# Ledger of designs, part 35: designed miniproteins, single chains, continued (3)

Each design is a single chain, and the fold is of that chain. pLDDT is the mean over its residues in the fold that is shown.

## One batch from the design tools (miniprotein)

Design m9264
Fold by ESMFold2-Fast:
Structure m9264 (fold): chain A 58 residues (1-58)
Amino acid sequence: IEELKKKIEELEKKIEEIEKKLETEDLSPEERLELEIEKGVLEIEKAVLELVIKKLLK
């Protein structure tokens, strides 16, 4: 359970880093698309882990 919470925190930090890059860096359209895809994957992983934790805490 604590390991899953730690992973969620790590995913949140990674998502924040990608958001900062998208906002502050002068990226090509291709680089922007790649970062948006990576962010989407991380958000899905986070959602799955949150659901697992909710099930375990029942």
Scores: mean pLDDT 78

Design m9265
Fold by ESMFold2-Fast:
Structure m9265 (fold): chain A 95 residues (1-95)
Amino acid sequence: SSVKEFLREQAERLPKVAENLAALVESGDPFDIEVAVSLLTMASVSYRLTKDNPETGKQVAALLDAAADKAAAGDADGVRAKLAEISKLLKEAAE
């Protein structure tokens, strides 16, 4: 399934994305924090619109929204934790 292949690739990339987003939040720069929030929010919208796996898409979107809230609060460890939950969920959905 092309959907399962996509989910595996996303899960594999997520740890590096999590560290990059966490670094933006840890910078304390309002612009870098806003970039992290915007990227997480756009990803959440994209996953909510997923037709081929709507249950997983909805769950990932909710976790991305939670990660955006953590980023907005300056909580880099919270961003890492939420993206780790997404990585696990995507890996399980790809099985």
Scores: mean pLDDT 82

Design m9266
Fold by ESMFold2-Fast:
Structure m9266 (fold): chain A 60 residues (1-60)
Amino acid sequence: AAEVEELGKVAKEIQEIINDPSLTLEEKAERIAELLRKAGFPMTPELILDAMTSAPPPAP
C-alpha cells in the first residue's frame, strides 16, 4: 500500500534510461541500480546488467 507513487516514478525513469540512445548498457545498469536503491531496493549495477543479459549475451 505504501510507496506506490515511488514505484511508478522508478518505472518511468527506468524506461527513459533504456530509451536514451547516448547511454551504454553499463551506464543504463548503473542509473537503474541507483534509482532502485533510492527507492529502497538493494540493487547493484552488476545485478541489473546480469538481469538484462541473462538469456543471450548482447553483441559488443
Scores: mean pLDDT 72

Design m9267
Fold by ESMFold2-Fast:
Structure m9267 (fold): chain A 53 residues (1-53)
Amino acid sequence: MSPETQALIEQARAKHAAVLPSLSPKQQALADGVLEGMERIIEWVSKLEEEAS
C-alpha cells in the first residue's frame, strides 16, 4: 500500500475519532459504517495503484 494511501486511512480514522463524541448513537453507527466502507475503497484503489507499478 502506498504511503499516500496509508495517510488517507490514518486521516479518516483521526477525523472519525474527533467527530464521534459529538454524534448521536444512530449517527455514530453510520460514521462507523462509512469509515469501514472508505477503508475498503482505499485498499481497493491501493491494489490498483500497485498493480499499475
Scores: mean pLDDT 76

Design m9268
Fold by ESMFold2-Fast:
Structure m9268 (fold): chain A 58 residues (1-58)
Amino acid sequence: LEKGVEAARPFLSEEQYEELRREAEEIERKKPSMSEEEWQKAVDEFDDRVVRAILEGA
């Protein structure tokens, strides 16, 4: 999650970067309370948001 946000940094505004970084940290904090399916869904949805931000910023 965090690695993906760092890779996307050049295509994101400072506000988008900070927001996505905080969301990645929140998802990581919740990992111990999540099922494997919930974790995969959260990762996929977060990755989609990062990709969409990159594509809209390009």
Scores: mean pLDDT 75

Design m9269
Fold by ESMFold2-Fast:
Structure m9269 (fold): chain A 92 residues (1-92)
Amino acid sequence: MSLEQLRRELERLRERLDRAKTLEEAKEVAIEASRLAREIGSLLEDVTRSTAFQLRAIGLELDAERAKTLEEAKEIAREAIRLAEEALRLLE
């Protein structure tokens, strides 16, 4: 998978998060970012790091699904995007 494609997907998620005005929109970004973090984490050759990133991403996806406010969902989305960015840096 292309690192440039993954970086573009992360940038699109950041832009969507900035524009999100409803709980539903923010939850969609948080869930997608969490899933992207899990996918990038799964590409890491270090099994221990790969597992840790995937578990953290799964936790964020579950938190996103349970979010009750726009602010909570946006905070989870920001954390998921940061997790995906960290995993992507390790993949370089």
Scores: mean pLDDT 86

Design m9270
Fold by ESMFold2-Fast:
Structure m9270 (fold): chain A 92 residues (1-92)
Amino acid sequence: SEKLLELLLEALKAAKENGAKISAERKGGTVTIVVSGLTLSQAIALALQAIGLDLDGLEIEVKVEGGTVTLTIKGLSEEQAEKLYEAVKSLS
């Protein structure tokens, strides 16, 4: 849903404010977001937020590798994927 994507973007903005580096890739209705430069506690917090959004109905796969969290958002319309991708790119 639109609201869940807004909450995801808020979490990403918080990570950036804490010094994280963010990159994004788009392939159709799938957006992959890589958040790096996190402390372990920041990585766990972001991963838990993303898992909560997945449980609430957003299709997110979460991968944690040290200070890097990879979020793969699936099942988006082309318009939703483009909007999310552009918003995340503004955080790079």
Scores: mean pLDDT 87

Design m9271
Fold by ESMFold2-Fast:
Structure m9271 (fold): chain A 53 residues (1-53)
Amino acid sequence: SLGEEIRKRAEAKGLTVEQLARGIMTPEELEKFIRGEIEPSEEKLKAIRVALQ
């Protein structure tokens, strides 16, 4: 749910998963989060939210 919302917001800003993940986590890790396979740390999630502002 949250991962899907992040994916939609990134697409709305013209960011690929690879671009959004850069400097925060691996693209594979972000893909797993979007699929609901893992939960990232609070620090990583905050960095993603900042990147999507």
Scores: mean pLDDT 82

Design m9272
Fold by ESMFold2-Fast:
Structure m9272 (fold): chain A 60 residues (1-60)
Amino acid sequence: SEKELEEVRKEMKRLGLSEEAINKIIEAYKNGEETVTLPENGEEYNVKKLKEDLLKLSSL
């Protein structure tokens, strides 16, 4: 849902990710991808872990 994506965005920003990186990660998450390459340094981000973290947050 949009609310879950907003919470994800806030969490990623808290972790120090750039807006460009956050947008790429969210797009990969929507597409069901497991990883995405971040534009700022070419690092791979584990989108699957994000899905697990979201499940944990929604249980709080």
Scores: mean pLDDT 71

Design m9273
Fold by ESMFold2-Fast:
Structure m9273 (fold): chain A 61 residues (1-61)
Amino acid sequence: MTEEEIEKLVREAAEAIAQGDLEKATELSSELAGRELPQAKNKEEAIKNLVEATTIALKES
């Protein structure tokens, strides 16, 4: 995955979290991680998923 693709997915996931769309945020974080992440139940879990997914993407790019 390129840096531009990572930045795009991070931005889209952050926007979904800001809007309270936890399902979309989890889908985008799962795409970023290249694996299915557990569905976030609240914004704190969605943020944790995004941080984990970003860390995975940066290590595997």
Scores: mean pLDDT 82

Design m9274
Fold by ESMFold2-Fast:
Structure m9274 (fold): chain A 88 residues (1-88)
Amino acid sequence: SSEGGELFQEGLAAFLQEDYEKAIEYLEKALPGLPEHAKATAYTLLGKALFKLKRYEEAIAAYRKALALDPENEEAKAGLAEAQAALA
């Protein structure tokens, strides 16, 4: 929906401003209203924001959700590997 897209853009803007808590809030609100391909992108960005806050287990979960929707998502693959390494 248009609402999901608008919330995603707010989440992306917050991420670029390094307001990772706000990015997470908007991305979680956006997710139910996004088409499947856009959900993979939103989960990848959610994982990146969680990683920046050192919430590594939650970042791993977000990246895994992105890969369940888009198995070839290179950013989600890289983010998952980095978050897993941070917990090792």
Scores: mean pLDDT 90

Design m9275
Fold by ESMFold2-Fast:
Structure m9275 (fold): chain A 69 residues (1-69)
Amino acid sequence: SKELEKKIEEFKKELEEIVKSLKDPSEILKKATEKLKEFMSKLSKEEAQKFLDEANKLLEELGRKLEEE
């Protein structure tokens, strides 16, 4: 749905802001995980699963980039 796509884009922007504001990779991942839980708590069961699948892809990409540094 368009609402789910909007939530994924909002989460992606939140991750970008976390990366810009923090220098420590472990603190970045901690904040990213906290933000994921926050978004998940506000979604229906059906939306939560679809959101989690897409958000996990974004977190995997973030984790890989942080491990390469």
Scores: mean pLDDT 79

Design m9277
Fold by ESMFold2-Fast:
Structure m9277 (fold): chain A 60 residues (1-60)
Amino acid sequence: SSEREKFLERLKYLKELHKDTNPKTVEVVEKLIKWVEENPDASLEEIEEKADELVEEANE
């Protein structure tokens, strides 16, 4: 969907923005991008849940 594509574009932008300053943020964003691309039928709600999981994992 157009919303999904805009969301992915935003994630790729955030990855570029943080690539030289915050490697943990880049890792989380890259994992989320990969998961979203591997799960084309995932809803925005499921993507948000996955993002929360990855953030929690990165803070452990």
Scores: mean pLDDT 79

Design m9278
Fold by ESMFold2-Fast:
Structure m9278 (fold): chain A 102 residues (1-102)
Amino acid sequence: EEIERLLDYLEKTYGKDIAEIIGVGFAKLYLKQGKYDEAIRLAEALLKRFPDSANAYLVLGEAYYKQGKYDEAIKWYQKALDINPNNTRAKKLLKEAEEKKK
């Protein structure tokens, strides 16, 4: 995939941390533009490269939430909290997704 090649290039050129930050930034930009399928694909590509990226799990959850897929959103928000338990945004988004399912 083109996204995988871009992430590989960024990691090789700028290092893992900068590649993750840039990739997450683009995924958040897709969310802001309503391009939820693109945000999901980029977040999934990020998680293959950076499996401990709480921010990539959070983007994935937000994209599913915006699509009304609350079960998937809850799953990915829980993964983000497993990595970063003190993430107040992830806790808030998890609660909002759980309330939507009731």
Scores: mean pLDDT 85

Design m9279
Fold by ESMFold2-Fast:
Structure m9279 (fold): chain A 65 residues (1-65)
Amino acid sequence: MEERRERFEKMAEELKAAGLIKKVEIEGDKVTVYAENKDYRTMMSALALAVEADYLGLEGEVVLE
């Protein structure tokens, strides 16, 4: 669990630094990843992060803006 959490946090930081996601919101057991609806790479990056949240036992969701 701790290794997966570190991987999630690292992915979130790397994707934000690369401009592939806008922000991540955590409310209880729900994780929402916000990204621009501009290209496939951005969408897939947000989806990958949401899937990592699911592996932590949280509910991952993607919002495209």
Scores: mean pLDDT 78

Design m9280
Fold by ESMFold2-Fast:
Structure m9280 (fold): chain A 59 residues (1-59)
Amino acid sequence: MHMTEEQRENGIRAAAALLRHGGATREQAKQLLMRIGGASEEEAEEIVAEGEERAARGE
């Protein structure tokens, strides 16, 4: 599946917020991206990884 850059950026921001403020685990954030966002497992993994980096930087 090919996400637009805007959809990918929205996913990264959502993942970062879930990890930093929502108390979600990495796996929970990945599952939400797949179920609600329509991301593939591979795309969700990439988005969560980038969201995790942003959360670590306070972004």
Scores: mean pLDDT 75

Design m9282
Fold by ESMFold2-Fast:
Structure m9282 (fold): chain A 88 residues (1-88)
Amino acid sequence: MADARAALEAAAALLAARGLAELGERYRAAALAALEAERAGDRAALLEAIRRALAALREALVALGADPAAVEAAMEATLADTEAALAA
């Protein structure tokens, strides 16, 4: 938990340094909500929070010059893997 929060703080700081502070804050808030949902065992809240975190990350990566199609494909794969893991 503490390690994950430290990583989220570092990611938010990196985005803020690149002028993407709002996207960094959205990502951090959604990722923290996902960690809370995971601890509560709430699969629906976890998936919703992950979708919000990935949406903010997508916007940030595209703004930093990533290919939108590649980012979209990676997000779809991540969501599918997460849904499969939660269904097991």
Scores: mean pLDDT 73

Design m9283
Fold by ESMFold2-Fast:
Structure m9283 (fold): chain A 88 residues (1-88)
Amino acid sequence: SELDRLAEEVVELLDEIIALTEDPALRARLEGLRDAFLDAVARRDAERLRAVVEALRLLIETEPWSPEQRALLERVVELLERAAELLE
C-alpha cells in the first residue's frame, strides 16, 4: 500500500538521521519517535501520527542540526503529513 511504502521511507530516513547523530540522548529521542510513528501506523491512528509530527517539529526547532540532518528531517515531516492524510 502507499502507507506501507511511506512508512518504509520514513524509517529509512530516520535511521540515516540516527546514524549521523552523535549525541546519545538525541539518538534515543529519534529512536522513540521512530517507534511512536510505527505504532501509530500499525494502529492506523491519525491523531497519534499528528502527535508524532508535532513532537518531531519541536525536536527540529529545539536542537542543533547539520544542514544534511535538517534536509532529511524536513523530508520526514513531509512524509509524515502525507501518511496522516492517508489515515483520515
Scores: mean pLDDT 87

Design m9284
Fold by ESMFold2-Fast:
Structure m9284 (fold): chain A 91 residues (1-91)
Amino acid sequence: SEVEKLKERVIELLMEFYLMTNPDMSEEELELIRKAIEELLKPAVENNDIEGLERLEEIIKGLIEALKNEDSEKAKKLRDELNELFEEFEK
């Protein structure tokens, strides 16, 4: 489904983000993070919240680019937005 494909894109982007910020993470730590992300996104997927997942994808893409460009202010702002959206998914 569209929501499942979007979920996978979001997971891959978040994994890229975590690897960029924590390059020494073990395979076990990466698996735990992946599972935590899947659990966090589960309500959005079950509710077919395509808009929420698309917004999340946009924020993460922006965050990765901000980190690549060493734009610390933009990275902080987008990380705050990411945390707010995650809180919304948890209800």
Scores: mean pLDDT 80

Design m9285
Fold by ESMFold2-Fast:
Structure m9285 (fold): chain A 78 residues (1-78)
Amino acid sequence: SKLLEKREKELKILKVLYESGKPLSVAEIAEKTGLSKSTVSRLLRELLEKKYVVDVGGGLYQLNPKMLYHYKLLLEEE
């Protein structure tokens, strides 16, 4: 389903940001996830709205540190 595909792409972005431990650009996220820049930009907008990701300026994005507990539960559970 489109919702499942969208969720899987969002999780790929969150995992890349989690594993990098540093702010990444749209281009770096696209390269690391294998997604297009337009897809990454659209999904980042939604993740920003949900407060999972924060814009740190300079075109760089990172995981919201206030949500660290939720990332551990979501991304480290198999």
Scores: mean pLDDT 81

Design m9286
Fold by ESMFold2-Fast:
Structure m9286 (fold): chain A 62 residues (1-62)
Amino acid sequence: SKKKILELWKEILDMIYNNEPLEKIEEKVKELLEEARKNLSEEEVKEIEKQLKEWLEIHKKK
């Protein structure tokens, strides 16, 4: 469901903000992408993946 995707997104952002281990963040990202693939178009999934990748790259450099 879209609600589950939003909840997972918020959880990932909170984990990034709290400097959780990258491995744990990547596991949650995989869970989000699996849920997104079930409920969204391929184009929407690619956009989510792109946004998460860009966010992670910014936080890795700080």
Scores: mean pLDDT 77

Design m9287
Fold by ESMFold2-Fast:
Parts: sequence; structure tokens; C-alpha cells
Structure m9287 (fold): chain A 104 residues (1-104)
Amino acid sequence: MSREELIELISRVFGLTKEQAEALVDFLVEELGEKTLKRIAEAYRAGLDPGLVRTILLSEVYFNLLKKGYTKEKAEEYVNLLDRLLRGEISPEEFKKRYEEIKK
């Protein structure tokens, strides 16, 4: 799957601008990898609703953070922050700033 296809998909699924979707895709590729994002994109194309797509994405991030040795509390802070980004409630720049504080 191309980066452009993934940006377009994320933009449509979450109602984000192309610029917001581009920044989010770059972040998600870095944290989850292309294979995980491709699976989520394929599920959406198969008819999975946007709310379930968001839930799967947040769950993948949560469990990935736990595997990296984060506490449940810190992983939950990340997931809540990511959910706000997916809803367009915070900027990608504000997300990265807060993310770095949680990540140390």
C-alpha cells in the first residue's frame, strides 16, 4: 500500500484534513509499522465501520506500548492522547509534544 493511499484512507475514516492525516500516518508507521496499518486499512475496505477501525488502531497502539515495557497507566495516557488526535481535537504538533513527555 502506498503512503498516499494510506493518507487518503485515514483522512476519510477519521474526518481529518490531508495535512493532519499525513502527520498521523507518519507517526503510526513509525510506532506500529506498515504491516499493522495495512491490515487495518484492509479491514476498513472489507466493510469495518470507522468506530471499530479506531478501536482496533487504539488497541494495537496500547498493546504495542505494553510490549515495549510501558506501564498500563502510561499506555492508557498515550491511547487517550491518540484518540483525541484521531478526533481532530488536538494538532499533530501538540500530540508529538505530549507524546514525548509520556515516552521520556
Scores: mean pLDDT 76

Design m9288
Fold by ESMFold2-Fast:
Structure m9288 (fold): chain A 80 residues (1-80)
Amino acid sequence: MSGRELAEEALRLAQEAVRLAETGKEEDARRAVELAQEAVRLGMEAVRQGYVTGGTGAVLAGIGALIQAELVLGESIPTK
């Protein structure tokens, strides 16, 4: 898988995660967490392979989806 392909797949997973989180259902939010985590991993790998712009965008999209899904699950984000 090339860095571009990793970034494209990561962005797709992040978009699917956002859609699931938007349903507000706990089961969909749990799946959204899994997809968002995979999106971040693939986006980071794309950056490591030199596809920095697309990979960074995918990581940020994945993080946003993860935060949204975690909020639906009622998980607090503790600030230190």
Scores: mean pLDDT 79

Design m9289
Fold by ESMFold2-Fast:
Structure m9289 (fold): chain A 72 residues (1-72)
Amino acid sequence: MSPLEKEIQKLLEEAQRLLEQTTDPKLQALLQQAIDGLQQALANPDDPNAQGFIEQAKKFIEAVKKLLEELK
């Protein structure tokens, strides 16, 4: 498995954990979009859009983390 594939897998695991920690359907939708994009990047890592999917997923994960912090 390439270093890029390992990084995508770690992001998938993080998004999945956040998905299990929230009952907010809007946050669940953002995390699901992140997971879907990361799965597409993992399936086709040589696709020119793969980096875009990874960056978008990182943004969605960060947005959910920020919103969960504000709910404390």
Scores: mean pLDDT 80

Design m9290
Fold by ESMFold2-Fast:
Structure m9290 (fold): chain A 63 residues (1-63)
Amino acid sequence: GEAERAEALARARALAERFVELVKSVYPDAKATITVTSSSVSAVAVAGDKTFTFTLTVSDLLS
């Protein structure tokens, strides 16, 4: 339902934020962007020449 989807998105966002924290714990100068859509959350963190990406879809969390 809508509530389950909203909870899944909130959980995905929390995981994306945790991913960013983990990258920054190793690369304190990393710059990160989290993008939230109705069906997915993605995070991109850039540290110098390194790029780290994380993506979760709502369907992955509702199964």
Scores: mean pLDDT 82

Design m9291
Fold by ESMFold2-Fast:
Structure m9291 (fold): chain A 73 residues (1-73)
Amino acid sequence: GEEAAEAAERAAELAREYAEKGKDRENAILAGASAGLALISAGVAKVSGDEEAAERAEEAAREALEYAREAEA
């Protein structure tokens, strides 16, 4: 579970970085791709049965999605 939670947190950080770089199409696509990675990692953490890791990964995925939406706006 821990590795998946860490992967989701790293993906959320990448989404934040791309959102901060500017509101162009490339950064929006990369932020979206990073959010997708965070979602996949959160799904893996949830299947692991590690509740704490799953909660961390779900929060990271939520943050990544918010950054992706901000980059696209």
Scores: mean pLDDT 82

Design m9292
Fold by ESMFold2-Fast:
Structure m9292 (fold): chain A 67 residues (1-67)
Amino acid sequence: IEELLRRAVAQLSERQKEGLLAARDDPVALAVFAHDLAKVIPEVARAVELIGDLVETARRLVALLEE
């Protein structure tokens, strides 16, 4: 799952990365972001499927961006 999330992060545009970081403290915004990213990035769609939670998937993407 970590490798899948790292591959998802590699597919994010600079604007998408900025948007995720800006939304980090807003669960509703994180859920919307994860939902929208899953529409265009297959790695995000797969991560959402495996984790089963939009907010948790987005939080894990944010954590990787903060490394």
Scores: mean pLDDT 80

Design m9293
Fold by ESMFold2-Fast:
Structure m9293 (fold): chain A 90 residues (1-90)
Amino acid sequence: MKKVEELKKKADETLERLFDLVNAGASPEEVAKALKELFETVKEIEKLTGPDSDLVRKLVAATLLVVGAAIERNDDSYVELAKKVIEEVK
């Protein structure tokens, strides 16, 4: 199904962008925005195909990356904004 393939590609591209943003020292707001896009894309895929362990792994990887950014930069805003956007997607 074309829509599922496009959404899976978008999820992969968003996760890669999130890694790049964290490594480049992007703001908590930019990181939270990318995280929200990833969670929303995964939710749309799950509506079409059901839950998948690979999708869960992507969300866990993204969350750990955000936590790592908070620790490395000593800035809790990364985690606080991430929590807010995850709750908004549920």
Scores: mean pLDDT 83

Design m9294
Fold by ESMFold2-Fast:
Structure m9294 (fold): chain A 86 residues (1-86)
Amino acid sequence: MGVEKLEEAKRLVEEAIELAKAGDAVGAAEALRRALALAEAAREAVEKAKEEDPEAFEKAKKIAEEAQKLIDENRAALDAAMAAVL
């Protein structure tokens, strides 16, 4: 389900932030890439479910907004980790 994939993506964003703060640029970049892949897959699933399950759509939207806020608040650390690995 799309909501579950977004919850996993958010957890991976949190993990990427922790790894970036610990100086593990490779681990942070890998976690962030996995989070982005899951978020993309979840977006397609949620769009298909939008008419059938509006509650799941609203939950997915909230999770995506929370994940984006985490990325924005920690963008410098995440960008530095990504740049260090290419």
Scores: mean pLDDT 76

Design m9295
Fold by ESMFold2-Fast:
Structure m9295 (fold): chain A 74 residues (1-74)
Amino acid sequence: SPERREELEELLRRFEEYARRLVKEGVPVEEALLLGSQRLAEEMRRRGLVPTPEEMEWMAKRLEEIAEELYRLS
């Protein structure tokens, strides 16, 4: 549904913001990604959001793009 897609996109934006903040504060990119992923997984569980295979593929691609950008900034 459009609302479900919007929720997942909002959670990915929050993940990116959190990970970028940690990297800016001197946390290694790998650790920032791990902490961000843990927070994302917990929030998804709290909201009862179980991604479909198609959503997992899309989300994984976006997470890879975010990771690449963080490594370029460090």
Scores: mean pLDDT 86

Design m9296
Fold by ESMFold2-Fast:
Structure m9296 (fold): chain A 63 residues (1-63)
Amino acid sequence: SPEEIYEEMSKLPQEEAAKKALEEEDPEKIAAILSALDPETRAETLVKYPPELAEEVARLLQE
Protein backbone atom coordinates (compact mmCIF):
# COMPACT_ATOMS: atom_id res chain seq x y z
CA SER A 1 0.00 0.00 0.00
CA PRO A 2 1.15 3.63 -0.45
CA GLU A 3 1.31 4.10 3.34
CA GLU A 4 3.60 1.06 3.76
CA ILE A 5 5.84 2.25 0.90
CA TYR A 6 6.06 5.72 2.48
CA GLU A 7 7.05 4.25 5.89
CA GLU A 8 9.68 1.93 4.37
CA MET A 9 11.21 4.67 2.20
CA SER A 10 11.29 7.26 5.00
CA LYS A 11 13.71 4.93 6.85
CA LEU A 12 16.19 4.90 3.94
CA PRO A 13 18.80 7.51 2.96
CA GLN A 14 17.33 10.03 0.50
CA GLU A 15 19.62 8.87 -2.35
CA GLU A 16 18.63 5.20 -1.91
CA ALA A 17 14.90 6.03 -1.81
CA ALA A 18 15.29 8.17 -4.97
CA LYS A 19 17.03 5.25 -6.72
CA LYS A 20 14.14 2.93 -5.80
CA ALA A 21 11.66 5.48 -7.20
CA LEU A 22 13.53 5.50 -10.54
CA GLU A 23 13.26 1.66 -10.67
CA GLU A 24 9.44 1.78 -10.33
CA GLU A 25 7.03 1.99 -13.29
CA ASP A 26 3.74 2.40 -11.37
CA PRO A 27 2.87 6.13 -10.92
CA GLU A 28 1.18 5.44 -7.56
CA LYS A 29 4.25 3.65 -6.18
CA ILE A 30 6.56 6.36 -7.53
CA ALA A 31 4.40 9.04 -5.85
CA ALA A 32 4.48 7.16 -2.52
CA ILE A 33 8.30 6.92 -2.61
CA LEU A 34 8.76 10.57 -3.68
CA SER A 35 6.43 11.74 -0.89
CA ALA A 36 9.06 10.41 1.58
CA LEU A 37 11.78 12.63 0.04
CA ASP A 38 12.55 16.26 0.91
CA PRO A 39 11.25 18.81 -1.65
CA GLU A 40 14.66 19.36 -3.29
CA THR A 41 15.48 15.66 -3.78
CA ARG A 42 11.89 14.96 -4.88
CA ALA A 43 12.07 17.67 -7.57
CA GLU A 44 15.48 16.42 -8.80
CA THR A 45 14.17 12.84 -9.02
CA LEU A 46 10.85 13.80 -10.66
CA VAL A 47 12.59 15.63 -13.53
CA LYS A 48 14.44 12.40 -14.50
CA TYR A 49 11.17 10.76 -15.62
CA PRO A 50 9.57 11.26 -19.05
CA PRO A 51 7.42 14.46 -18.95
CA GLU A 52 4.10 12.58 -19.22
CA LEU A 53 4.93 10.25 -16.31
CA ALA A 54 6.38 13.12 -14.24
CA GLU A 55 3.11 15.07 -14.70
CA GLU A 56 1.00 12.09 -13.58
CA VAL A 57 3.21 11.50 -10.51
CA ALA A 58 3.11 15.23 -9.63
CA ARG A 59 -0.70 15.09 -9.82
CA LEU A 60 -0.76 12.12 -7.41
CA LEU A 61 1.60 13.94 -5.01
CA GLN A 62 -0.93 16.81 -4.86
CA GLU A 63 -3.58 14.42 -3.44
Scores: mean pLDDT 80

Design m9297
Fold by ESMFold2-Fast:
Structure m9297 (fold): chain A 57 residues (1-57)
Amino acid sequence: SAEEEEKLERFREEALTLSEEEVRTLLKTLERLVELFPDDELHRRAAEILREILEEK
């Protein structure tokens, strides 16, 4: 949905301001949430955003 896309865009912008260590910590939390709630696409997409950011650091 458009609202989910806006949330992911804001999440990405915020994540870009975080340190590598903070991004790694947040990614561990999101990976756990993906395992607990596999039907929640937002957690999966948020984790993917963090992985992409780590590739650039």
Scores: mean pLDDT 81

Design m9298
Fold by ESMFold2-Fast:
Structure m9298 (fold): chain A 89 residues (1-89)
Amino acid sequence: FSPLTFPILGIIFSVLGALFGLLFIRTLKLGYGVLAVIFFSLAVIAYALDILARSSSSTSAPSINYILLGISVVLLLLAVINILLLVLL
């Protein structure tokens, strides 16, 4: 189990969501908006799983885990904000 698996997947899904969101704004086709929301939702799940895994970890080197947990929390919040903006527009 890689400590970077979930954040990497979250970043990939966030990038794909952003690309489809930009295509939705550019083309105004509902399909791209739906895909953007789906990919941002997958990113939120990936970041949430990373946060859960790190929060339950009792390692001998907790400082690095706390820094990575903080980064995952920030990225999760950004993904949620992007989903809200796409849904409300």
Scores: mean pLDDT 68

Design m9299
Fold by ESMFold2-Fast:
Structure m9299 (fold): chain A 64 residues (1-64)
Amino acid sequence: ASAWNNLGLVLSRLGRLDEAEVAYRQALELDPNYELAALGLLDVLLRQGRLDEADEVLQRVAQN
C-alpha cells in the first residue's frame, strides 16, 4: 500500500495525473482505509475536473 501511495505522490508532482490515479487506486485496493491514498486520489480527481468521482471519494472518507 505505502509503495503505491509514494509512487502516486511522485507521479502527481510530475503532473502525470492519469498514472498517479492508477497508483493511488492500487494503494486503496490493498488497504481501503489508507486515508493518505484516498486524499491523493481526491487531489488528482479535482485537478482533472472529475467532480463526481471526487465526491464519491469524499463520501467514503467522511463515513470513516
Scores: mean pLDDT 80

Design m9300
Fold by ESMFold2-Fast:
Structure m9300 (fold): chain A 60 residues (1-60)
Amino acid sequence: SRDEKLEKFNLEVQKLNDRIVEEMKRDVAGKSPEEQRRIREEYIKRLKEEVDKIWEKIEG
């Protein structure tokens, strides 16, 4: 059902977000504020792309 797909989507997005946040924290460690901003922007872009892919996979 659509509700089951939405529940699965929310769980997969939560897992992805947790992983991306930890990777981002590691990558920004010891970087300048300029580099931290660039890194965060790349991670935000990647997160959006991966969220879209998760939805496409679950929809079929």
Scores: mean pLDDT 84

Design m9301
Fold by ESMFold2-Fast:
Order: sequence, then C-alpha cells, then structure tokens
Structure m9301 (fold): chain A 55 residues (1-55)
Amino acid sequence: MKEEILKILKETAEKLKDSTAEQAEELLSATSDVLREGGSPEEAKKKAEEVLKKA
C-alpha cells in the first residue's frame, strides 16, 4: 500500500474524533470511493477535505 494512502486513512481516523457521526460517514464514503475507482491519493485527500468543508 502506498504511504500517501496510509496517511490519508490515519488522518481520516483522527478527524473522526472531532466530527459528528454524519460527517465521519461522508468522509469515509468519499475517500474510499475515490480510492476504489483508482483515483490518486491526492484526489482522495482533496475529496475528504471537500466533505469536511461541506459539513
């Protein structure tokens, strides 16, 4: 697994501590969706940030 992907997953887990259940679910869904479709780690990170800003 690429180091950047691991960092995104760790940051997502840390954000769960300060987010609502709804934010956490959206964050995980958006991040995993980008990675699942073969998106870059950078794209996944940007998508996660967009979800957090939206909430």
Scores: mean pLDDT 68

